# Ledger of designs, part 51: designed miniproteins, single chains, continued (3)

Each design is a single chain, and the fold is of that chain. pLDDT is the mean over its residues in the fold that is shown.

## One batch from the design tools (miniprotein)

Design m9749
Fold by ESMFold2-Fast:
Structure m9749 (fold): chain A 85 residues (1-85)
Amino acid sequence: SDQLEEVREYKRQALDFVDSILSKTKDEKAKKEMEDYVKDVSERIDELIREFERTGDLSKFTEALELVRQMMDTTLYLHRLSSSK
């Protein structure tokens, strides 16, 4: 469906953005925390996408979009926090 293509594309673009931020993160502890966070949230997004594909439940689609946005926002926040030192 167009919505499945949309959320998968949005996730892909978000991960490209996140990888760019991680590559610029010099603080090893912050980078590790960001990598662990991204792994966990990415797995949760994939589960929501699979549930949406199986059930057609739009609430899973909207939750997946929200988590993709939160992943980008959180990663950028953590990067800025680590780079201000």
Scores: mean pLDDT 87

Design m9750
Fold by ESMFold2-Fast:
Structure m9750 (fold): chain A 69 residues (1-69)
Amino acid sequence: IKEIIADVVKEFLINKLNVSEKEAEEVREEILKAESIEEMVYIILKKLEELKVSQEEKDELSNKIEEAL
């Protein structure tokens, strides 16, 4: 499950938000090291806030994660 979420987030960051592969991989690694679902959510939301991602884009990512699980 963590690997699926980490991969979906990495692909979204690269393809939708034009984040570098290196930066997206760093986020993926952080998600894989997370000890809880709450920590994974925190990592993802913090990154999206840093990138100033719109609510629509956040909803799109959330939907993709749910569809992948």
Scores: mean pLDDT 80

Design m9751
Fold by ESMFold2-Fast:
Structure m9751 (fold): chain A 72 residues (1-72)
Amino acid sequence: APTVMELITQIAEDVVRANKDASVDEIVDLAYQRTKETFRRLAPMASDEWIELLGAQAANIARKLVEERKAA
């Protein structure tokens, strides 16, 4: 089974790839929202604080991926 970090990274990568023409802020928000929705579904009894931390991690990964793409 994938680790939590592998799932977060996969969500961020998928959002960045699917939204090439979107702004950085739109991509970051999409990664945040999809990660929260995914983990709320997978772990419905998890704390809101834990879900927020996972969403924030996905948002950070998505921002870095977009910035790396622009630097290339």
Scores: mean pLDDT 85

Design m9752
Fold by ESMFold2-Fast:
Structure m9752 (fold): chain A 103 residues (1-103)
Amino acid sequence: SSKIEEAVKLTEETLEELKRAIAAHDVARQRAIMEEFVKRLIELGVSEKEARLLAALVYQVASSNLTPQDRQALVEQLKKELEALGIKLSPESEAILETILKG
């Protein structure tokens, strides 16, 4: 769907922008990028809590040289946190997690 494609593109663009801001040590730009990511996820219909947890994961991925095993572990932890909160993953959120897992 168009929303799933938008979520994938948003995640890829956010990861690249974050990597640049991190390399530049631009903390203010990092915060602005993450705030925009959360806002755009909410506009796509993702809940605020879900969007913030996804944003935290995206930041961890952008700020660290993670192995595929590390990424899988972080995705599984996020899924457990959402389940504990009673939040069902949207198709958009599933697409974001798949994007993170692919590297």
Scores: mean pLDDT 87

Design m9753
Fold by ESMFold2-Fast:
Structure m9753 (fold): chain A 61 residues (1-61)
Amino acid sequence: SLEKIEQFLAAVPSLRERIVARLLAGEDVDAVLDEYLDPAPEDREVAKAYLLGLVEEARRA
């Protein structure tokens, strides 16, 4: 679920920062998801939206 993904990334801030940095560098979001989170198929779209939201926040900083 989205809540579990949020809790996981909050528990490992260095991982969250690395994921955001790779996405900012232009890596494919699906590839990054599969490498670090490997979400269940029903959670993929919400996980992608969450990561893209983090990237958008980083771009505004």
Scores: mean pLDDT 78

Design m9754
Fold by ESMFold2-Fast:
Structure m9754 (fold): chain A 84 residues (1-84)
Amino acid sequence: MDDSLDEEVLERAQAAFARIRDLVPTEARIGVAVVLEAVLSRLPASVEDVAAAMREALKRFDPREWLARLDEVVAFMLELLRGR
């Protein structure tokens, strides 16, 4: 089965995470990864745009709370990405 979309989502999520990795505490890594996958699965966006949205989300939400506030953080990032 050709899962080219899922492969592209994972590749973009990893690339975007690499650009913000130094800003993310180890304890928040899983939550940040889940948010990235959720955002990229719902909206095709460039690595640059996603990384920029991640930086804005990191200013607004404590990354340690991203998993607990998954829907709120994802909605915030999707709003930023749709506005660009």
Scores: mean pLDDT 76

Design m9755
Fold by ESMFold2-Fast:
Structure m9755 (fold): chain A 60 residues (1-60)
Amino acid sequence: SKRVEELAQRLRDAPSPEEMQAIIDEMIDAGLSPSQIREVGRLAGLDQETIDEAVERARA
């Protein structure tokens, strides 16, 4: 979706780990599904551990 593509681009463009974490928190707070979070992380080139952590937080 357009939203997934835009979030992935924002993550790729993030200049710091703090800004990356803020974008991940925004995705979780916005109610993105585990599937959407995985797709954004994959498109952004995040490591699998970071993706798995974000997915677990979204499920809690």
Scores: mean pLDDT 83

Design m9756
Fold by ESMFold2-Fast:
Structure m9756 (fold): chain A 71 residues (1-71)
Amino acid sequence: WEPSEELLELAKKLPEPLGTALRQYVTTGGFHPAAIPGVSEAQTAALLAQVEAAIAEHGSEEDRAYLLRKP
């Protein structure tokens, strides 16, 4: 599986820390907020929701199947 060009391009245009979070999620297949500078535990749930929303809105069918339906 390869992430869509649209999703990778979106990650470059989004404000931080969302852009970095989306890029890491797409490239690693998981959410790792501890690796993102300046994200507190209280912000983790909101940041994850924003990453998943971006994938759902702008990702391909394959992006959504691989990233959002992964157990």
Scores: mean pLDDT 69

Design m9757
Fold by ESMFold2-Fast:
Structure m9757 (fold): chain A 55 residues (1-55)
Amino acid sequence: EELPLRDPETGQILESDEELVEYKDPGTGKTILATPEEIKRYELAVKFAEEGRKA
């Protein structure tokens, strides 16, 4: 594609499919299918939670 269409609200590329990725849920230990964005948001939340607990 020459130029992907982006959603101005979310910044997401509308012409690019979000692929489901196998991700192991650390809470249950089960492998689940999730989008890369879901995985990123989850890992970011975990990182900030850990940083907040350093004190």
Scores: mean pLDDT 60

Design m9758
Fold by ESMFold2-Fast:
Structure m9758 (fold): chain A 81 residues (1-81)
Amino acid sequence: MELTPEQQKELSELAKKAAEAFKKGDVESAVEYFEKIAKKMGEELSEEEKKQLEEIVKNPEKRKEISEHLEKEAKKLEELA
């Protein structure tokens, strides 16, 4: 799919915010930013997916992995913008 440079920049910013929220263990903010990312990609998170995200944020090991992944994706989007 073709994303404009502006859309790539917006997604990069949201991914960075999500990564910070995951890193801090802020469940509410992490879910909120992830929902915004999904919506920008033309998708919506189900209640089951939100529940799974909450469990991931509560698990320190999984939280770190997801945060690192989001940071890498954000940097790639920023470099392409």
Scores: mean pLDDT 77

Design m9759
Fold by ESMFold2-Fast:
Structure m9759 (fold): chain A 122 residues (1-122)
Amino acid sequence: SRREEIERRIRELMLEAVDELLSPENAEISAPFRDAPDPELLPHYSAVVPNPVSLSSIREAIESGEIRTVEEFQARLEQMVANALRYYPPGSIYQKLAEQFQAKADELLAKLRERVQELLNA
């Protein structure tokens, strides 16, 4: 159906955005966010951040249908950045990377919203 086609295409567009964030061009700003922090390297991370979010967990949520909308996708990306800003101290390289990541994510989300609007208007 048209609804199933639109839902599938929105899922594909969100996955394309995740792939762009993980691309070689964005590797420096995305590397800290690819996977959940290693508990052996950061054993107290879960005490500060009880609900970790990574690009890998976001991809899985999109593919499973847990994330169905651009709004839900944006909320998970914002939570991931907020977690990093909460854990890493002000002035650290990881805070700077989190801010740069958010700027790139916002750019890609704007383009994604335009593409979704085109699908809905067709």
Scores: mean pLDDT 87

Design m9760
Fold by ESMFold2-Fast:
Structure m9760 (fold): chain A 59 residues (1-59)
Amino acid sequence: MRKLSDEELEEIERAGVRALALTGDVEAARQAAKDKVKELTGEEVPDDWSIKEIFDAYK
């Protein structure tokens, strides 16, 4: 996996936080973070990864 910049990591965090704020659903937040990683890197995150595991993999 390539490492993401602080700005790219902030975009992933904002996507997750926004989804959580709008839906109240942690799975929606995780899906939004996963979708943003794919948008930024072209890589798909495994379905069983937590938001923390996504950040830890790309920071």
Scores: mean pLDDT 77

Design m9761
Fold by ESMFold2-Fast:
Structure m9761 (fold): chain A 86 residues (1-86)
Amino acid sequence: LTVEMGPIVQHPDGLDTATYTVTAAESGRYSLTAHFAGGPDLSAGTVYLEAGEVRQFTFVGPASPEVRGVASDATTGEVAEAVVRR
């Protein structure tokens, strides 16, 4: 299980977007979240991924100097995370 963060993209009105890519090592259910510094945690929920599947998620949150993407395997409890800074 791996997580990679793309760059933080600044938008008007105090919003940022952050894109993260999750690569599943094993088939199963994965819980996906993004944490914007100073904001609430955003969840993409639990998704099913096949072994070797690569999925990209884009999150919109409050303007933040840092975003942390987290993926966890619901069966094994393995966690992967990555951080991007503005």
Scores: mean pLDDT 78

Design m9762
Fold by ESMFold2-Fast:
Structure m9762 (fold): chain A 82 residues (1-82)
Amino acid sequence: SIKEKINELGEELSEALANKDVEKVVEIAKELKKLIEELSKTDPEFAIVVADSLIKGLSVLKDNPEVAEVIEELKKLLEKIK
């Protein structure tokens, strides 16, 4: 299910963040964004919760330009869901 994929990628993201693996963090965050967008079509309330959690997690690396870009894309996605 889409929720299972989000959970699995969330665990991988936590590991990548702990390892300061910026390239992997960006890759996983982009995949999570796609899943959040898909989830928003059926469960927008839960999609908002997942996106907020992802933004908070990514904020640890917000000084990295690629991470900052993904955070801004996620914020724009949240505005569309609301």
Scores: mean pLDDT 85

Design m9763
Fold by ESMFold2-Fast:
Formats: C-alpha cells, sequence, structure tokens
Structure m9763 (fold): chain A 79 residues (1-79)
C-alpha cells in the first residue's frame, strides 16, 4: 500500500545516515561481532515469520523495524 511504501521511505531517510555514521566508528573486530548479532536477529525474524503464515505486510514491516532498531542499538553499544 502507499502507506507502507511511505513508511519504508521514511525509515530509510531516518536511519540511513545514522547507520552509516555508526558503522564508520566500528573496528573490524566490532564489525564481526555486529555481523554475528545481525545473523541471530535475522534467524529469529525468519522463525517468527515461519510461525505466523497469515501475517499482513504491516505486521511484517512493524517486526522488521523492531529488528532494525535492535541492530542500531547494538551498533551504538559497540561504537
Amino acid sequence: SAEVEARNQAYLEKYGPEIQELLSKLTPEQRKEFEAYVKKLNEEFNEWAAANPDMSEKELLDKGVKVLEEAIEKMKELA
């Protein structure tokens, strides 16, 4: 829907610069730790998606945003 597309665009505009800034502060070792953390988040997201076959695009987006926010928080902890 147009609302979902607008929300996706808003999140890219909101988080894109912050993600770039945070990543630039990470050492190679911190980046490896971050990548391992993101892998676990993606595995948990995929398990949730598989357990909820009737989910809407909005529910998928809302869960995806929470995963993104957890990833950003981890970057802040490492940086």
Scores: mean pLDDT 75

Design m9764
Fold by ESMFold2-Fast:
Structure m9764 (fold): chain A 67 residues (1-67)
Amino acid sequence: REEYIAALKEAARALELTAAQAERLARMVHDGASFTRVSEEVAALLAEMSRTLDYEELLALAREALA
């Protein structure tokens, strides 16, 4: 769980998400949200930024950021 939150924060940094958006996603994971629910929230946030990335692309960015 904590590792997933850290990966989301690094991916958010790479995607230029705000600290507030990153904390929103981290809170959802802490509250027990499923991967599907988190992916839906990420898709909604990226749509607000005129971007489209699926969960696989987010994971690829997280892996790159953690390398």
Scores: mean pLDDT 59

Design m9765
Fold by ESMFold2-Fast:
Formats: sequence, structure tokens, C-alpha cells
Structure m9765 (fold): chain A 97 residues (1-97)
Amino acid sequence: SKEEIELVKKIAKEYGFEVSEEEAKLIVEFIKEVTETDSVSEEEIRTVFEFMKENKVPLEKLLEIIEKVKKGEILTGEDRELYSELVAELLLTRSKL
């Protein structure tokens, strides 16, 4: 939704990322798919950007991984490791909501 997109953009800025409307939409769709829910929480969005900051993952790399997964491409090496760790953190955050 537009409200979820604006929330992603707001939280991204707090963590020093500039996210476009289309990029925010991809992140919302990614979180919903991983958590198997129809809504995204502020806590889940914060988990993504905190993970990126802590692991020094640039926005471009996250978006590349999301697009590959969306297209059904097999992730290898570092991309697979980053994806698996991020998914685990998101599921952990969701379990506490």
C-alpha cells in the first residue's frame, strides 16, 4: 500500500538510505513474501535496514538479491548467505510481534 511504501522510505532515511517509491515497493513485497503476511510492520522494516547497516550491505546489493529471488534465480556464494541471514532475522522479528 502507499502507506507501507511511505513508511519504508521514512525508516530507510533514518538509517541513511535513500529509497525510491519503486524500490520501497520491492522491499514491502519482499518482507510480505518472507513473513507470509499481507502487512508489513515498522519492526520488520527496521530489521531490514539495521541488518544492512550492521553487515555493510549497500542498497543496490539488497535490491539485486530481491530481484533475483523474485525471478526464481538461484542465489550463490555471498548473495545466498546474505539472503539466508536476512530471512532468518525477519522471521525472528515476526515471531516477537
Scores: mean pLDDT 85

Design m9766
Fold by ESMFold2-Fast:
Structure m9766 (fold): chain A 84 residues (1-84)
Amino acid sequence: MMFRGTIETTAGGPRGVRTASSRYVIDDGRLVSKEEEWTVMPEDRVGEVEVKATEKDESYENLLYLKETILEGRRRGVELARQR
């Protein structure tokens, strides 16, 4: 099953909450493509993510998958930064 829609993400930081606009395409439970606009985020806030559906027919499972994908990406980014 193919899902197409816009999903908004919000992340917390020491200087307040920052919002990112994201568009994702999911096909058969796999992320096919994504477009994201992010402000640079502090390392200490990498774990703070909220995902909000903007499309009427978005499934909760798709939102959870995207949240987990974002958190994993940020976690890896922090690990790479600490190896410098």
Scores: mean pLDDT 48

Design m9767
Fold by ESMFold2-Fast:
Structure m9767 (fold): chain A 95 residues (1-95)
Amino acid sequence: QFNEEQLELLQYLKTAVSQLSPEQRAALEFIKSKLPEFDKDGDGYITEEEFLNVAPELSPEQQAILHRLFTLFDKDGDGRVNYQLLDVLLEEALK
């Protein structure tokens, strides 16, 4: 069950996803598929740099989508995002 803040973010993501090209949507789905690989330290948070270390061969389109996702989920401006929340919201937005 989502709280009000998570529902607002989910609605924003659904709108953004509906405007993506097939190539951009594939890039987003690829990024989502890599999120489970980040449970290395168990703190639930990752940086964009940590993602690039796991998936260093991202295309320019994949890198652009990654940067946009991190900007949207970086609520406190510390450069860290909750990857578990990101995974769940992306799953719902891509349906």
Scores: mean pLDDT 73

Design m9768
Fold by ESMFold2-Fast:
Structure m9768 (fold): chain A 56 residues (1-56)
Amino acid sequence: EKEAVKKAEEEIKKLAEGSGKIKVSAKGLSNTYKISLKAARELVKKLEKEGLVEEV
């Protein structure tokens, strides 16, 4: 799961570099990257703090 979280983080950072701040949901992230909802929430919180995403 930690590897999947890192992959999700790297992919979102690349998308943010191209398109600016990205709107994401913990449920969407969990389904897309096959990570737990808890891990998805922590990832969203981390990336939102970095200014890369906005939770919807």
Scores: mean pLDDT 77

Design m9769
Fold by ESMFold2-Fast:
Structure m9769 (fold): chain A 70 residues (1-70)
Amino acid sequence: DDADMAKMAALSQEIAATVQAKRAELRARGVAEDQINAEVQEVFNALSKKMKEEMDLKTSATYEVTPPAP
């Protein structure tokens, strides 16, 4: 349970930070608020899916995670 709690907290913070960073970046580029919200929602959905997969399929502390974004 400790590992699950730690992973959940880390992933939640990572998702929040990524979403905030993306929103700030798009605003700085002058993207319309409506489009910012759409982009942020897409990022959040992708990260939430990754989080669920990692939580469901993690096997011990050695589970390998590779972020997309070439």
Scores: mean pLDDT 71

Design m9770
Fold by ESMFold2-Fast:
Structure m9770 (fold): chain A 69 residues (1-69)
Amino acid sequence: DAEARAEAVLAGARELAATSDFSVESKVQLVRREAEELARELEAQGHRETAARLLDSAKALVAEIRAAG
């Protein structure tokens, strides 16, 4: 399920951001990379709407990480 995969990636990224001792920039880079990679895969499979929502959610998470740092 494309939506389940997107939610799993976002949940994993949020957990990593909350629990890791990585720098703010490293956390942002990881979130962007994972979201962009999955979004490309989902777009290739025709799940363009889910890919767009994933990228929007990742952008919001990046803003949250920057606000916390």
Scores: mean pLDDT 82

Design m9771
Fold by ESMFold2-Fast:
Structure m9771 (fold): chain A 70 residues (1-70)
Amino acid sequence: SEEQKKLAEEIKNYLIDKAKEMVERGYSLEEIIKAINEEIEKFQARYPSLDKETIEKLKKEIINEVKKLV
């Protein structure tokens, strides 16, 4: 569970940094959210230890941070 929490936090930080770069490059909020959702789907497939509750929490937290950047 602690390993899962650490992994989730690393994924969150990575995706938020990626979103910040996309904002700087002029991508729309809609394009950024789409890219983040696609990346999360890939992480979920690669790390089946990430449960659905953790994934949903990650999505909400990342999207909230992205909305503050746009």
Scores: mean pLDDT 83

Design m9772
Fold by ESMFold2-Fast:
Structure m9772 (fold): chain A 119 residues (1-119)
Amino acid sequence: EIEELLRLIEEGKKGAWGELFLKIHEISLKYASGEGEEKVKAQIALAMLAIRLRQYEEAIRLSDDAIRLAEEKGLDPIYIAKAYLVRGRALERLGQLEEAERDFQRARDIARQVGDTSL
């Protein structure tokens, strides 16, 4: 599942690359054909992968799209928080530290409101 892929990407486990490749293929299909929550989860997973591939501008674009879609569709705020966290990481890699700190703060504020401290 997308959630397992997010965990594997964040943990950077060496043995996970083969499994990660197969899950990326599935997520790419969900990004192309999915709607609402499924598409937002796929956008976040692809943005995290883009960071690993040093495609920081693409990671920002995917995160922006995820935030917009999640807000437009009234999805669980946890997806908005996750998207801000990923966008912040990409901004930090590009040296945009003030924007990154704002995104990390938004993610923390949303996570506190929903009771999720795993972000």
Scores: mean pLDDT 77

Design m9773
Fold by ESMFold2-Fast:
Structure m9773 (fold): chain A 74 residues (1-74)
Amino acid sequence: MEKILEKQKELGREFAEKYPEALDVPEEDLPKEALEEMRKIARELAKVAEEEGDELGVKLYRKEAERIDKIIKE
């Protein structure tokens, strides 16, 4: 479980560095590229959760990736 938190912090920091504007706008107003990066991060965290045997984490991150994917496709 600790690995998931560390990976989340790392990917979150990288995202904030690439897309600082994303912190100041609602998700539906984010550029498509930022939403795609958020979806990628959620999918990577789902993989880490799967490797750690965190079934709840896998479900949470997969659902988050699907939610972001829906926003992108609208």
Scores: mean pLDDT 77

Design m9774
Fold by ESMFold2-Fast:
Structure m9774 (fold): chain A 74 residues (1-74)
Amino acid sequence: ELSEEEIEKLREIVENHSDSDEGLLEAAREIKKIDEEHGDRLEAAILTRLGASVAEIEERYGKEFAELAARGRA
């Protein structure tokens, strides 16, 4: 699915940004530049953890990610 080059970039992004929840959110935004769907999914998960509502996630990323966030809270 992802090339070795894309995986290497993802590794570098996580390594540079993974020290905090805010850092992970920035990592998700950088990942969106390489794989928008995966980055959106990660950002939605982090925002849910930080207290964003399911409605906010649905508006921003669509019903699919809102469903995943709701399932994670159940």
Scores: mean pLDDT 64

Design m9775
Fold by ESMFold2-Fast:
Structure m9775 (fold): chain A 55 residues (1-55)
Amino acid sequence: MSELQINAAESAARMLEQGLMSGKEAATATKLVGVEVKDDATPKEIVEAARKKAE
């Protein structure tokens, strides 16, 4: 039921990997869709947190 949360987190992770977002910006965007992550989260950690929240 959280496809939007997963998609938003995956987009933030991709932008972080591409250098279009800082780690803090990606973490903030992920938190705005209700997925809690640390400010220094890697792209993989962002995606894993979103998927865990969806379960």
Scores: mean pLDDT 75

Design m9776
Fold by ESMFold2-Fast:
Structure m9776 (fold): chain A 105 residues (1-105)
Amino acid sequence: MEEEIKEDIEIALKRLEESPVNKEEHIEFLNNFAKKYLGANVDEVLSPEEAKERLKKRGIKFSSEAILKLFRFLAETALKLGIITKEQAEKLLEIGKKLAEEVEK
């Protein structure tokens, strides 16, 4: 699971860089990726509590590092694709940090 999420992120980044698809196809791919792990689209900014419950419901156990990588990937890619605002990207990064801190403690 932990290695799987890291590998999925690397594959996703490579696909987004190499694939000559239109913006809408990249948005759909990213939203499907977000639904796989969070059960929500990237533009559906969650609270830390809701994100935690969705991860638990899906049976996903991540390390602090994997959570940070996941939320960074989602925030940075969604911002690059114009799906979310800078404020929404900052909120996603903050949610990832809070969840990562909780896993470490």
Scores: mean pLDDT 74

Design m9777
Fold by ESMFold2-Fast:
Structure m9777 (fold): chain A 62 residues (1-62)
Amino acid sequence: MLSPEQAEAAARAAAGAIARGLSPAEVGKVVHDAGATEEAAKAVAAGKDWQEMARALREQGA
């Protein structure tokens, strides 16, 4: 569903939110707003590693 560029944008948005100390739920919203899938956003909100999510989305988007 995501292009490689969209997956990387979502990953960078998540990293910025984490660096600002946002909760996993807020990070999940940022990832969703950046164009990530609902599944990826929910996984991030559950405390999953955003880098691994971005890699999986990029591989599926290619």
Scores: mean pLDDT 63

Design m9778
Fold by ESMFold2-Fast:
Structure m9778 (fold): chain A 108 residues (1-108)
Amino acid sequence: MSVEETVARLEEAAAHTTDPALSALLRQLAEDLRRIEELLREGRYDEAMELLKEMLGVLVVLADKLGVVEQVQPHLDAAEEALRRRDPRAALEHLKKAADILADAVLK
């Protein structure tokens, strides 16, 4: 799934939920994904790495809040390993998968 497809699903999930805190966090993830893609396109890898780490933290909180920790955890673990290897593109792919699972959990 492309970044833009994941962003669209997060925005849909944010609009679908009646929880304003959840809506705000989902919109924040959508904005972070767009910003990370732009930073990677510009070759600004250190800045992308820092934002990916922040996004990982938000995804952990959301997975717990939505009761999908077990489904999301393998993707978060893979993203953390990619971040440890300083591979921001691999980290982004794993965090997109986690974000898709969270969006699906809200839209069910």
Scores: mean pLDDT 87

Design m9779
Fold by ESMFold2-Fast:
Structure m9779 (fold): chain A 91 residues (1-91)
Amino acid sequence: SAIDEALKLAKSKDPEKQLEGIEILSKSLPDIKDEDIPKAIETLEQAIKSKDRKVRELALENLKKLMTLVPDSEISRVIGLILRAIGELLD
């Protein structure tokens, strides 16, 4: 699936592949199924750890979009990721 490919790419150490993964995720978010939300969150967790500032900035933008889509059970995890992403972008 697109979300499985996005996660695989985001786990790569190659910033170009990490960027591709986030772009796939971004395109998938409007139609994302509830069952895929945990994988979307994991994809963004990997992207926030990237050494590439562009990957981290796109991860933050996707986290903002995902906040409107996540079930209440995942909201604390998403908030934690946003705080981490803000810290990474300020470096």
Scores: mean pLDDT 78

Design m9780
Fold by ESMFold2-Fast:
Structure m9780 (fold): chain A 100 residues (1-100)
Amino acid sequence: SKGLELIKEAARAIGKRDYDTALELLEQARAESKDNSEFSTAASLAAQAVIALKEKDLKLAKILIDQLRKLAQSLKDEEFKEAVMEVADALEAQLKELEG
């Protein structure tokens, strides 16, 4: 689905530290998935985590990444679960870089 591809592209943007592009992709994913609450929630949590990383709120970023991982574990769609886990992994890699 388009929403799924947008989430995967957001993970790649996060990995490149292109947070502004990641936020645009996550907002597009939310718009494409307005009738799917799990997609909308995943995109919203990911966007909040990106903002926390931009603002160097490392404690909030960690909480939001943990919430994304818990959401992923509850997902029945394996491809969607993998995409959300890719976002969480990309966010955690950037968090660790900022922690030193």
Scores: mean pLDDT 86

Design m9781
Fold by ESMFold2-Fast:
Structure m9781 (fold): chain A 76 residues (1-76)
Amino acid sequence: SEETRKETEAINALRKEVALKGLDPEIVFDELTKRLVKNMSEQEIKELRDSLKKAGNSGAKRVLERIERALKELEG
């Protein structure tokens, strides 16, 4: 989809910046999540959270945890 293309482009751009700046990969994953969430609408965030909760696997739970953390940090 168009959304997937935009997401892939953003991830690739971030990976390039990481290589140039020597950033820690764990910090990169948190920053990536914050940037994605910042560019998503409230509706998109709700749908993503709902889908992750319904999936119920360990990977989905970890992604959901990162999203919740990013949302809290962006709220101030």
Scores: mean pLDDT 72

Design m9782
Fold by ESMFold2-Fast:
Structure m9782 (fold): chain A 110 residues (1-110)
Amino acid sequence: EEVKKNIEKYEKALKLVDELEETARQAISALEAGDYDTARELVDKMEELAKEISKYLNKKTQERIKKLVEEMRAAIDAKDLDGFRKAAGELVSLLKLETLINLNIYKNKA
């Protein structure tokens, strides 16, 4: 029962990671087009998705997410596309890895 519920939670989190990755690609495209307002709105969406995913993760991961979102906003303000790509890529990779590790732990207990 508990194992199955945890598997379902992490599978839902993986779908949110896919949405986060797609939102990051859209934000990069907006920045490449010089559409800073759209890029900021997409970062706000990325922050909300990251908070939802991080409900299933530890506090250290949640603190790192906050710093990466702040770095993405700073990169937009600086018009630093490379800095944005690095921060966004690190956020997606972190959340994907942590979610997959937890999902695999629970799948092996089923």
Scores: mean pLDDT 85

Design m9783
Fold by ESMFold2-Fast:
Structure m9783 (fold): chain A 119 residues (1-119)
Amino acid sequence: DSKEKARKRIKEIEEELKKKGFSDEQIKELVSEMKELLKKREKGEITYDEYEEKRKEIMEKYGISEEELKKIEAMAYLELGLEEGKEAVGIVIANHIMDEDNASDEERKEMQKYLDELL
């Protein structure tokens, strides 16, 4: 059930990105790159500030917006949750990333640190 919910959420985000002109291959590449960065941050191999700089580099490299990158980031967490048997945690994290419209940069950083502890 939780695995099916995670897969449905991935498909919903995929379809939104495709409506914005993304190809399946572009989405796959972006999600893969984001998953690698998230794993490095989780292991403490990069700091949160280094993660934010790399996030900006991805946006510039691919010509994508902050909103579009957040969708890619949400998909990366959902996929990691499925791979690690933590699909319910992945869903919670993805929903928080997508619902950040009123959060300050500082509050967003605080939440991301908390979410990394859950994976």
Scores: mean pLDDT 77

